# Designed miniproteins, single chains, continued (2): the designs that were tried, part 71

Each design is a single chain, and the fold is of that chain. pLDDT is the mean over its residues in the fold that is shown.

## One batch from the design tools (miniprotein)

Design m6626
Fold by ESMFold2-Fast:
Structure m6626 (fold): chain A 68 residues (1-68)
Amino acid sequence: MKVLATTYDGHKLLLEGVPTEVGKKVKVTATSLESGEKFEVEAEVLEKIDEERLILNINGIEVEGIKL
């Protein structure tokens, strides 16, 4: 799935290829909304808060995400 993630310092990342299953760790493409730069990150869904809101781990850092 696609997820818009916000890091602790306010940076926004568009993640593509995030698994729908909780606890599954995969490498996904991240696009910085500030720079447009694309890079690879390790992403895991830690919790589904509701139908759209998620808690994610990105490269060992806990962040909030919104399912697109």
Scores: mean pLDDT 82

Design m6627
Fold by ESMFold2-Fast:
Structure m6627 (fold): chain A 60 residues (1-60)
Amino acid sequence: GLAEAEALLREAFRLIEEGRIEEAEKLFQKAVDILESLGLHVAARVARAEFERKVREALE
């Protein structure tokens, strides 16, 4: 449910900060799938934008 998606997003962002990008992407995709299944399309879009930004910043 929503709490699972929130936990997965928090863990994915933590993994980005640790440089574990591949693992972060896997958890992030699971979180987005849950948000989309709940009809939370705006939250899913915002989460994708934030994830892409953080990954880009981490790789610079």
Scores: mean pLDDT 85

Design m6628
Fold by ESMFold2-Fast:
Structure m6628 (fold): chain A 106 residues (1-106)
Amino acid sequence: MRKIVKESLELDLSEKAKPVANEIIALWAQRLLRDYGAEEVIFKVEDASGLPPSVARKATEKIQVEFRGKSKLTLEVIFEDAKDEQIEAAKAEMQLVFSLLEFTAS
């Protein structure tokens, strides 16, 4: 059984906040894969520059996306065999991630 959860957030990060945002992204990608039964985690950043989106896939020690001023961050989580309870827990965790990222932007 395949389920996809997709959430988006608009962010305008300072240069000092960008490394912190990427550390948050890397930590939560790893947690989603290991603790919540996710098959794949995808972070995508789009901006108004007309450049291609910055995309990072899977939890790695060096997962990073490029933020270029005012940007739209999309988190997409793919589940193959996770229980509904694990998917709901993952959705709650995704909301916490977004709250931390918004705090970083402030």
Scores: mean pLDDT 73

Design m6629
Fold by ESMFold2-Fast:
Structure m6629 (fold): chain A 60 residues (1-60)
Amino acid sequence: SMEEEEKREKIIKYMEEIAENLQKVTGDTAKVEEIRKIIEEFKKTGNYEEALKRISEVLL
């Protein structure tokens, strides 16, 4: 449904904002690129729980 697509888009934008803020605050390009890879994997799988878990691990 369109509602499910909208939720997916909001999750993607949220994760992209995390990557942008990490770049702005830390300048850690390697961690930012890892988050971007996680976002691309989420776009393929739709598994946001796994994506958020992996992002949390990168931020450590």
Scores: mean pLDDT 81

Design m6630
Fold by ESMFold2-Fast:
Structure m6630 (fold): chain A 62 residues (1-62)
Amino acid sequence: AMADELRAKADSLEAEADRLTRQGAEYNAKGDVEKANELFRQAGEKYREASRLRAQADAVAA
């Protein structure tokens, strides 16, 4: 179903965002603040997209 596909994509984006957040924390710990900030920005974008897809999936599943 389309809702299942949207949830799967949201889950994938959240997993990617989690990995980017972890990588950002690693770079920040090493003093590479610019790289860390870029990774955190990318993670934030993926979390926002995942949130939108999850909301859409919930709407079409109702």
Scores: mean pLDDT 86

Design m6631
Fold by ESMFold2-Fast:
Structure m6631 (fold): chain A 66 residues (1-66)
Amino acid sequence: MRLRITYTGDVTSLIGTILRLIGEPDLEVELVGDNTLLVTYHGPEERGEALFEELSADPRLRVERV
């Protein structure tokens, strides 16, 4: 699964999301802009879907499947 995550420019939101993603196994994170991450997940599909749902529930983030 591959996701584009865009931050609202809130430093607290950015730091929290990075810390959450660093703790996840089978995850590749690429910073493509000041407020945009590309995330590729290589683990189980069920866990990938749970991550997408979790991140999409945060109103400070814009999460898209790519």
Scores: mean pLDDT 75

Design m6632
Fold by ESMFold2-Fast:
Structure m6632 (fold): chain A 91 residues (1-91)
Amino acid sequence: MKQSEREFEYDVLVALGRMALTVGSPKAIELFRKALELRPEDAESWLNLGEALFREGRYEEAIEYYRKALELDPENEEARANLEKAEKKLA
């Protein structure tokens, strides 16, 4: 019961976060942070949190979370490309 409820809550937070990212809402940051409190092992949510921070100009935080995504999923091409893009903003 509690586990299934947390899984549903996670899925809802991720869906809302992705919608917020699509429309460029900074609310995506809060939504993905809440999702990661439930599943810190989800590389995709770390990637999406980094993208939300990148859109807000918070490049150092975006880099940190893209690196976390790559630690969990080293073959994630999107995370690697986004990391390189964010690093160029600080150069």
Scores: mean pLDDT 85

Design m6633
Fold by ESMFold2-Fast:
Structure m6633 (fold): chain A 73 residues (1-73)
Amino acid sequence: KKELEELAKELVEAQAAGIAAARAGDEAAAAEAAKRVLELKKKLEELAKKEGAEEEAKKILEEVSKARIEAAA
C-alpha cells in the first residue's frame, strides 16, 4: 500500500540523515532526525496494524534500529 511504502521510505531517509548528523557530531541535527524517526515509526506501526502488514513493518523497523545503533557507537 502506498502509505506504508511512503512511510518506510521516509523512515529510512530520516534514519540515514540522523546517522550522518551523529557521525559529524551535530547533536542538534541528530536529535531532530531521531525525533522524526520516532514519529515515522509510530505511524508505520499503526498503519501496518490496520493493514495486517505487521511482519513487514517489524522487519523495516529492525533494520532501521540496527543502523541507528551503529551510528551511536
Scores: mean pLDDT 74

Design m6634
Fold by ESMFold2-Fast:
Structure m6634 (fold): chain A 59 residues (1-59)
Amino acid sequence: SEELIEKAIELLKELADKVLEKHPEATAKVERVGENTFVLTVTVNGKTYTLTLDVRLLE
């Protein structure tokens, strides 16, 4: 569902924005890595953090 995909991207962007508010120097990207799988990648002070979201969790 496109609606679930849009919702997933919105949630990951909201989370990225909260990280960037605390760490303005950080970099964040949202990538679609599978049919139902999205990854938020955040790099802060040389450390990389990932959050993986399966859009089916939002059904």
Scores: mean pLDDT 84

Design m6635
Fold by ESMFold2-Fast:
Structure m6635 (fold): chain A 68 residues (1-68)
Amino acid sequence: MLSPEELLEMLKGFLREAIAKYSPEEVEEIFERLKDYIRNTEDPETAKRLIEELEKFYEELKEERKKK
């Protein structure tokens, strides 16, 4: 089974791939599904931490997309 840190890295990789291939609207749907997955697989404290890190990463990806 993946550690919470390994799960986060996998989800970050998936989100990076999604933002490159899909529309902004589709990526928002994917992002919500990823957060739901974390909430359903991890304890509440771990889920909150992972979601906060994933949200930070998503904001960074959106800013990178705007600057190019």
Scores: mean pLDDT 80

Design m6636
Fold by ESMFold2-Fast:
Structure m6636 (fold): chain A 75 residues (1-75)
Amino acid sequence: DTYEKLGETYESLGNHEKAGQAYEKAGLLHEEAGNLDEAESAYHKASVSYEKAGNHDKANDAATKSLAISLKILL
């Protein structure tokens, strides 16, 4: 997954905002592909990265998306 690797690269560089953006894009693409486990993981990573960046609004949005997908998997 190109966007997940991009997110990992931005995290290693300390660019948490861009890492969050990359993970959010990975989550969206996995969700569109029906890869719900991968989408949940990517949105969760986006939430953590946005929190590290101090972007609480985007962190909450990503966490909500992760939780919504988790509920689809569980049910």
Scores: mean pLDDT 85

Design m6637
Fold by ESMFold2-Fast:
Structure m6637 (fold): chain A 99 residues (1-99)
Amino acid sequence: SNELKEFAEKTSIEELAKELRELIDKLKEIHPALVEGLIEEAKRLKREDLVKRIEEAYEKKDLEAFKEAAYELIDEMVKKNDRFGLARLKELVEAILRR
């Protein structure tokens, strides 16, 4: 969306990553929609190791392993200056937490 793009362009990458990490930390369970979103972003960034870790964490219902994989994906996005990827994940996590 135009609003998502504008937010990603105006917000510092460090602030986006911080806000996204805080939202991920609030998760009480692994949501299938977030699994799909994280896998899509990890595949786009060619982090097949993260795809596997996310899938294994979901299969085992290991919330802490899931959060660790998500944090590492966020770190990769920061390293690659992927502001739009961070903004998409933030919007997805916020939508899940609003349920």
Scores: mean pLDDT 85

Design m6638
Fold by ESMFold2-Fast:
Structure m6638 (fold): chain A 73 residues (1-73)
Amino acid sequence: MEEEIKKQIEAAREKAKELGVDKELADKEIELRLKSLKDKTKPPQEVVEELRRQFEIEGKRLEARRAAEEAAK
């Protein structure tokens, strides 16, 4: 179970990197979620899903900025 969760968190980190999310920001979010897992405030799968969704939202935000930058040229 712990290995599966770590693997999913690493996959989320890689996805964030591919989307252009800042490494420090991504690492900070992951650390916050890992703390939630340790505190058992939420099921591990829910924590991973929240992390994935946050990175997707951030990725869309970055895409919107790039589109706006291109339109400004």
Scores: mean pLDDT 75

Design m6640
Fold by ESMFold2-Fast:
Structure m6640 (fold): chain A 89 residues (1-89)
Amino acid sequence: SALEELIQRVGEASARDLVGLALAGAHPDSPEVREAYERMERIEEELKKTVPESEAVARAIGRLFVDLLNLAEKASEEEREEAARLVLE
């Protein structure tokens, strides 16, 4: 999956941050969620300069986080939990 490839490319610690962001997406206005999202944007930009395949994976993950944050802002608690679960697979 795209997430598994991202884990391999950027490491397990960053993958745990992604999972944390997904779970925290229930509170999209928290400073921690915003910091994690900004960090992912920086990782995507760095990967864009080195490996095209990694760039595609990073973009897919970035889009997923934007969708997750938008869902958390508008969705019920149950829907936010379901979105976080989908990121975890």
Scores: mean pLDDT 52

Design m6641
Fold by ESMFold2-Fast:
Structure m6641 (fold): chain A 74 residues (1-74)
Amino acid sequence: PLAEAEELARKAEEALKQGKPGKAVRYALEAARVLHQAGDTEHARQLALQAAQLAEKNGDFEAAEEARRLAEEI
């Protein structure tokens, strides 16, 4: 569970370096969900908020809203 979240977070970072912010946001959101389920609520919330900021910067308002809702749920 925790290792899965770490792998997803790494994939998000890699996608961002490849110029694929939408893909990075998706991986970050999945990592946040896995962290939340594993009980790491602080990291899950932080990662969801980072995903929201990234989505906003790239004009993906729908993804930003999804990420903010996830952060509020955590």
Scores: mean pLDDT 80

Design m6642
Fold by ESMFold2-Fast:
Structure m6642 (fold): chain A 76 residues (1-76)
Amino acid sequence: GKYVLSFNNLSEEDAKELAEEAKKAGAKVHISKGTKVELSVTGLSEEVAKELAEIAKKKGANAVIAKDGKVVLEIK
């Protein structure tokens, strides 16, 4: 199955940086803007999903990793 990685509580700069890293890994990326910036990433391997989640956590973001529509990890 494929991993889906979702972030919130990111700055626009951090969201763009993570989006570029995800694109380099072959993922599809969607950035949503409103009162907060949300980044959704699909098509990742487990290893890449975990690496991006750790980077987001280090930047102060919340991250959710789902596999095949099921949540497998939440970082708060």
Scores: mean pLDDT 73

Design m6643
Fold by ESMFold2-Fast:
Structure m6643 (fold): chain A 75 residues (1-75)
Amino acid sequence: AVEEAERLLAEGERAFAAGDLETAIAHYERAIALAPDSPLTLPALGNLARAHAALGDGKRAVEALLRAQEVQERR
């Protein structure tokens, strides 16, 4: 699960760099779903917020940052 999540995070970063923001978002969401309680969750949520902001979706960008805050506050 973690190895697949790491691969999806890397694929999402490549999609983001190529300007394929919707593909990047799909990969980041899948990475979070596969490893929600891993050290990958916070960076994946940060990347998800960045991708939503790049699409002009400020509401979803803020929602991703709030999810990151909840994960960080859990411990």
Scores: mean pLDDT 81

Design m6644
Fold by ESMFold2-Fast:
Structure m6644 (fold): chain A 84 residues (1-84)
Amino acid sequence: MAAELRARAEALREEAERLLREAEKYVQQGDTEKARELIEEARRLVEEAWRLGVAAGEPLDTVVARAAELSKRARELEKKAEEV
């Protein structure tokens, strides 16, 4: 059970990173609308990964650090998209 939830949380974090990398490309191309959609989806995945990580009994420090890293990246990309 816990191992399955941890694996799911990790998969969601990897998917969020992938979406943020894709969003960065759209920001560079000036397609801020698509970038924003990808950033919003990545944020949803980070929230779900947080819930699964907590439910799986991951150390809170780990859950907080990983969520903060992805959220910071999402915020920086959102700011760049709005500075077009």
Scores: mean pLDDT 80

Design m6645
Fold by ESMFold2-Fast:
Structure m6645 (fold): chain A 67 residues (1-67)
Amino acid sequence: SLEEALARAGARGQAAWQKLVDLAKSQPSDEAARQAIIDYLRGLGMSDEGAETAAESMLEKVKEEKK
């Protein structure tokens, strides 16, 4: 799951999830949000593929919350 992927990247559960949600919501565009999330997750040691997949899932969840 996305939460398990965040945990494996050295992220700590609730705090990491909240950080990513805040990053996604604070960015001026979906593209900027995607890049910010990918960069953050790669900084935590996540693979490029894992970071891209996690960012896509995160943005879809944030979009659903806005609807």
Scores: mean pLDDT 70

Design m6646
Fold by ESMFold2-Fast:
Structure m6646 (fold): chain A 74 residues (1-74)
Amino acid sequence: IVELLEKAAERAREAGDEETAELLEKAAQYARSGDLKSALEYVKKALERALENGDVGTASGAAEAIKMIEEKLK
C-alpha cells in the first residue's frame, strides 16, 4: 500500500499536479503509521482530483490503493 501510494504521488508530481501528490504522500504517511481510515480519506480525495485533471495513471493507482485499504479494514 505505502509503495503504491508513493509511486502514485511521483506520477502526479511528474504530471505537474503537486496538490494531488501531497494528498497521496499524506495518505502514505497515515498508512505507514497504521491509520488506514485516514489514509483512505486522503486517497479518495486524490482519486477525485486525478479524475478531474484527466490523470488516468494516478487515478488508477489511487483506485487500487483504495481497494487494498478497504480489504484491510474488513
Scores: mean pLDDT 81

Design m6647
Fold by ESMFold2-Fast:
Structure m6647 (fold): chain A 75 residues (1-75)
Amino acid sequence: MKRERARELAERAVEELRKAYEALAAGDEETAEEHAKKAQELLEEAVRLAREAGDEELLEEIHRKVGEEQARGAA
């Protein structure tokens, strides 16, 4: 079930992004880079699976969640 997996991957991607920004704030660049790479990989797979499932609402939700975390860390 691609929708279910896409949702799970997106949630993990957001969690990894949050951990990456927390590590950056703590001065742990190595840990931050590790979490950022995991987040990017998970996000790309989540978007791909949601797209293949034709679930536009899930795609919007993924973009929204990632955008919120990026705004917090990258702003």
Scores: mean pLDDT 79

Design m6648
Fold by ESMFold2-Fast:
Structure m6648 (fold): chain A 68 residues (1-68)
Amino acid sequence: SARETLEAFYEEAKADPRLEARREGEDTLVLTAKEDGVTTLIGYALRAIGDPALEASVSGDTLTVRLR
């Protein structure tokens, strides 16, 4: 499900030292890139954009992923 995808993104990103991951409620994930994390953040953004059940927005070094 889309929720399971969001949870998987959160657990994966939380384990990555190049990113800071936090939840905003049940339906929103916020990822912030460290200096060496920008390419990794772009990878997450592309994966989220490719999922029709998710919406993604990028502002600076921050990616917000939400359930549609």
Scores: mean pLDDT 83

Design m6649
Fold by ESMFold2-Fast:
Structure m6649 (fold): chain A 71 residues (1-71)
Amino acid sequence: SEVQRELNHAIGHILRGIGAYLDGNYEEAIKDFETAIEELKRAAEIDPSLKPEYDRLIERVKKMLEEIKKK
């Protein structure tokens, strides 16, 4: 499904972003996390019944972004 495709892409970008962060590649980590947020927002638009779950993931990724941007 479209929502599953968006969710799978978002999870992929979150994992890549974490990997980039651990390697000290903050610019790449920011890019991956921002892309993940956009894809999670799109998933929430397609399936509003899962919006609370997507919103929680978005909030967690946003917190990771803010920590990286402090460096």
Scores: mean pLDDT 84

Design m6650
Fold by ESMFold2-Fast:
Structure m6650 (fold): chain A 63 residues (1-63)
Amino acid sequence: LEEIRKLSEVEQKVAYLLEQEGEDTPLSEIAKKLGLSVGTVRRHARRLEARGLVTLSERQRRA
């Protein structure tokens, strides 16, 4: 929870949407909602998973 406050605004929004929409939501939908490229969202999502802040499905990790 305190780790979220150390994230950039973009990373906080990506983490929030991943928690709200769940693992079945493709990263392209997260990107569309945030007005970001899929590549940008994928990079942030992988960093968040590496830090233990989110859990990604195999589909989301490959996207």
Scores: mean pLDDT 72

Design m6651
Fold by ESMFold2-Fast:
Structure m6651 (fold): chain A 78 residues (1-78)
Amino acid sequence: ERERLLELARRGGEDAAAQADALVAAGRGEEAIARLEELIAELREALAAATDPTEREVLRLLLEEAEATKARVEAALA
């Protein structure tokens, strides 16, 4: 579980936002949205399964960040 949480933190944090921004700059905004949707689904699943309060807080923050990044990308493509 800890290893999965660390993996999600790496993908859901700075790396996810940077990769999404790079894809948008390259004209691949649809791919950026698809990748963010996959990450959001994984984060929701992990949050639903998590029983530790600290892990739930970290996952919730990562989910909020991923959802905010997706909203920003969608706004940029509109």
Scores: mean pLDDT 79

Design m6653
Fold by ESMFold2-Fast:
Structure m6653 (fold): chain A 81 residues (1-81)
Amino acid sequence: SVEEYVEKKIEEIKKLVKEAMKYLDEGDYDKAKKLMEEARKLAEETIQWLRKNKAPKSLILRAEVELGVVDLVEGIMKRLS
């Protein structure tokens, strides 16, 4: 279902963010930043796919919220570097 697709994509995005946090803790800022860029890209692609397939507005909103979280985390990481 479209709901299962969104859930799986959000899980993938969260896994990338979690891995980025591990690299940040190890002092590997470059790897952490790359993983955050991949998370952002995946969120953007998910939103685009949902819009193209005329998904319910609530599912588009869930993906947009996740992109917002990724953006916030990336901004905070830049301040910690």
Scores: mean pLDDT 87

Design m6654
Fold by ESMFold2-Fast:
Structure m6654 (fold): chain A 78 residues (1-78)
Amino acid sequence: MGLEAARGLARRGIEAIKRGNLELAAEQLRNGAEVAERAGDKEGAELLRKGLEAVKAGNSEKAIEYAKKGIKALEEAL
């Protein structure tokens, strides 16, 4: 899996947050961070992990913010 797959997972995470599916959002962001790290984007992976932490804390606004920053880092690494 490449950076495009990590970006897709992060986008699905944001959509899950918007729908109130925090369990699915956590799974998508965790998987996105793992794929980003394996693809060599440590910055994207770290930002997606911060998004996951915000989901676990119940902070949907911060979760979306970090996930968007992660997507930007992934796009810059492509």
Scores: mean pLDDT 85

Design m6655
Fold by ESMFold2-Fast:
Structure m6655 (fold): chain A 61 residues (1-61)
Amino acid sequence: SEVEELRREAIMYEASAGVYLIGSAVSKLAGDEELAEEYERKAREYREKGEELRRKAEELE
């Protein structure tokens, strides 16, 4: 169903946001501040997309 697809997409965006957040932390430890900032921005973007998809799924229930 569309609701199940949206929830699956939301989970994938949430997981990807987590991976980018870890990448940001690792980059900071390695001294790559520019890459750390880029990954942190991507983590935030993906988290927001995941939240949007979850809300859309809730509206369709």
Scores: mean pLDDT 86

Design m6656
Fold by ESMFold2-Fast:
Structure m6656 (fold): chain A 70 residues (1-70)
Amino acid sequence: SELEKEIKELGLQISIAQARKLALETELWLAEKYNIPISEEERKALEEEIKELEKKIEELEKKIKELEEK
């Protein structure tokens, strides 16, 4: 089924985005836990990328839901 293939592809894209988000969240967590100095600019850049990934994941999940409801 074409829909099944599209849903699987979107699921893969979600998994990749989630892995990237986890890596960035881990970077921030390690910096805080071990008192590794990061600049305010670097911290904000990481937080911004995390937010962009969260939005991407939500958009992809919405697309899967719309495909499943057709």
Scores: mean pLDDT 86

Design m6657
Fold by ESMFold2-Fast:
Structure m6657 (fold): chain A 71 residues (1-71)
Amino acid sequence: MLEEASEEERERLLEEGERLLRRLEEAVAAGDKEEVHRLLLEIIGVVIRLVGEGHPEEARELLKRANEIVA
């Protein structure tokens, strides 16, 4: 069972990931290649943090969703 601090960090990373995915969809729709590149780097940062915190499944899902948005 996760401690409160670990649960808060996981939820924070998932919320950040969802926020970045939404912004990525907007940037792709706008044709803003510079913003797309910046957001992808930020998403990779969240993926690395999720893996480091022991949530590789959530990290893989976030990366998959980002790839689907830019495809």
Scores: mean pLDDT 81

Design m6658
Fold by ESMFold2-Fast:
Structure m6658 (fold): chain A 65 residues (1-65)
Amino acid sequence: MDKEIDRAIADMYEGLANYYKKQGKWKEAAELYRKAADIYERSGDTEHAERFRKLAEEAEKLAKK
């Protein structure tokens, strides 16, 4: 698959996750961060994949009320 396209898709998921964070929808943000991490992993960008997995974990923690 085209790695440039994969990065664009991951950027889109990151943008959507940030949008849901702004809305206070932490569960939805966490799911989108996980999707971004999966895209980075398959494109070989392990560093970004690990970063976004951590963001997803943090968002899941914040989703607990």
Scores: mean pLDDT 80

Design m6659
Fold by ESMFold2-Fast:
Structure m6659 (fold): chain A 72 residues (1-72)
Amino acid sequence: MKQFEADVLRAIADIILAIASILYRKGVITKEQYEEIKKLVNEAIDYARQGDLEKAEELIRKAMEKLNEAIK
């Protein structure tokens, strides 16, 4: 189960980064906003690799909040 949860978190992280990249290239979000989201996602991936799934989920949630704020 833990491996499956880590794989799901990585898939979500990849989707968030893909969306942020598209929005940045389309000029919807700033480079600063894109880099902040990317930093949070990369930290989440690192915590997931370490087996800290709770921290990884928290960071993914923060990345999604930043993405939602940026598109308003």
Scores: mean pLDDT 82

Design m6660
Fold by ESMFold2-Fast:
Structure m6660 (fold): chain A 60 residues (1-60)
Amino acid sequence: IAWYNLGRAYELQQNFSEAEKAYTQALILDPSNADILSDLKAFSEASKRWRNGETPIYKA
């Protein structure tokens, strides 16, 4: 399956570690894709909090 779709699926399930991996791979394959860049930016802020031991805030 496409990495972007995989990232979206994990994100919806709140599996942020797997979503980050999938989005990163999607961005490597399609670096100019605006949707991937936009979603990765939003996700990266949530993942920073997750990496700091806090529950990611991604639901806005």
Scores: mean pLDDT 66

Design m6661
Fold by ESMFold2-Fast:
Structure m6661 (fold): chain A 63 residues (1-63)
Amino acid sequence: MAEVSEEELEEAKRREEISKRISEYKEKGLLSDEDVVRAQEEAAKAESLEEALKIIEEIVKES
C-alpha cells in the first residue's frame, strides 16, 4: 500500500538524482551558478531521467 503515488515517488527520486549530479559538477568547478540554475530548469522539463542527465552533460560540455 502506497501512502504516496508511485509516480510521485519516482519523480522525487529523479529530482534527487538530478540534484546530486548537478551538485557533483558544481563541486568539480564544471558548472557556474547560472549553469546550475539552467541545468535544473532544463532537466525538470525532461520526460525521463536519462534525458535529464543528457541535458546536464550538454550544459557541462558548453561550459
Scores: mean pLDDT 76

Design m6662
Fold by ESMFold2-Fast:
Structure m6662 (fold): chain A 61 residues (1-61)
Amino acid sequence: SAGAKSARAGAEAGRAGDAAAASSAGYQMFLVTGNEDARKAAEAGRAGDAAAASEYAEKAA
């Protein structure tokens, strides 16, 4: 799905240390799908935890 592709892009951004990009991707996926892992990815990204954001985004994908 388009949401899964966005989650994978967010995971890659998170691994690269781009917490803002990871947060944006996770938040958009959460708004579209209601996926709890996407919400957790967005929250981790906002907190600057790129590693956690990446892990949750991969789980959401």
Scores: mean pLDDT 69

Design m6663
Fold by ESMFold2-Fast:
Structure m6663 (fold): chain A 80 residues (1-80)
Amino acid sequence: MSAEQKARLAALLRRIAALPGIEVTVDGNTVTITNKGNVDSAHEAGRLLVEMAKIPGVEVSREGTTFTIKTSVPVEELLA
């Protein structure tokens, strides 16, 4: 993953984390995003996740109100 791709992914993650009713948990290469019932935030998070999925080395999956993002690099390196 290039420096530009890392910066873009970090910016998208920060945008999702700023949404009302969104909880973000980080574990190594995995980010788990849970919506606490805000429908507008669910829509915006979904849009941002589509943009993340366009980045090489990013895998995005959805199960109900929970989204899982897997990266080719540790998330702490993206947020450094």
Scores: mean pLDDT 78

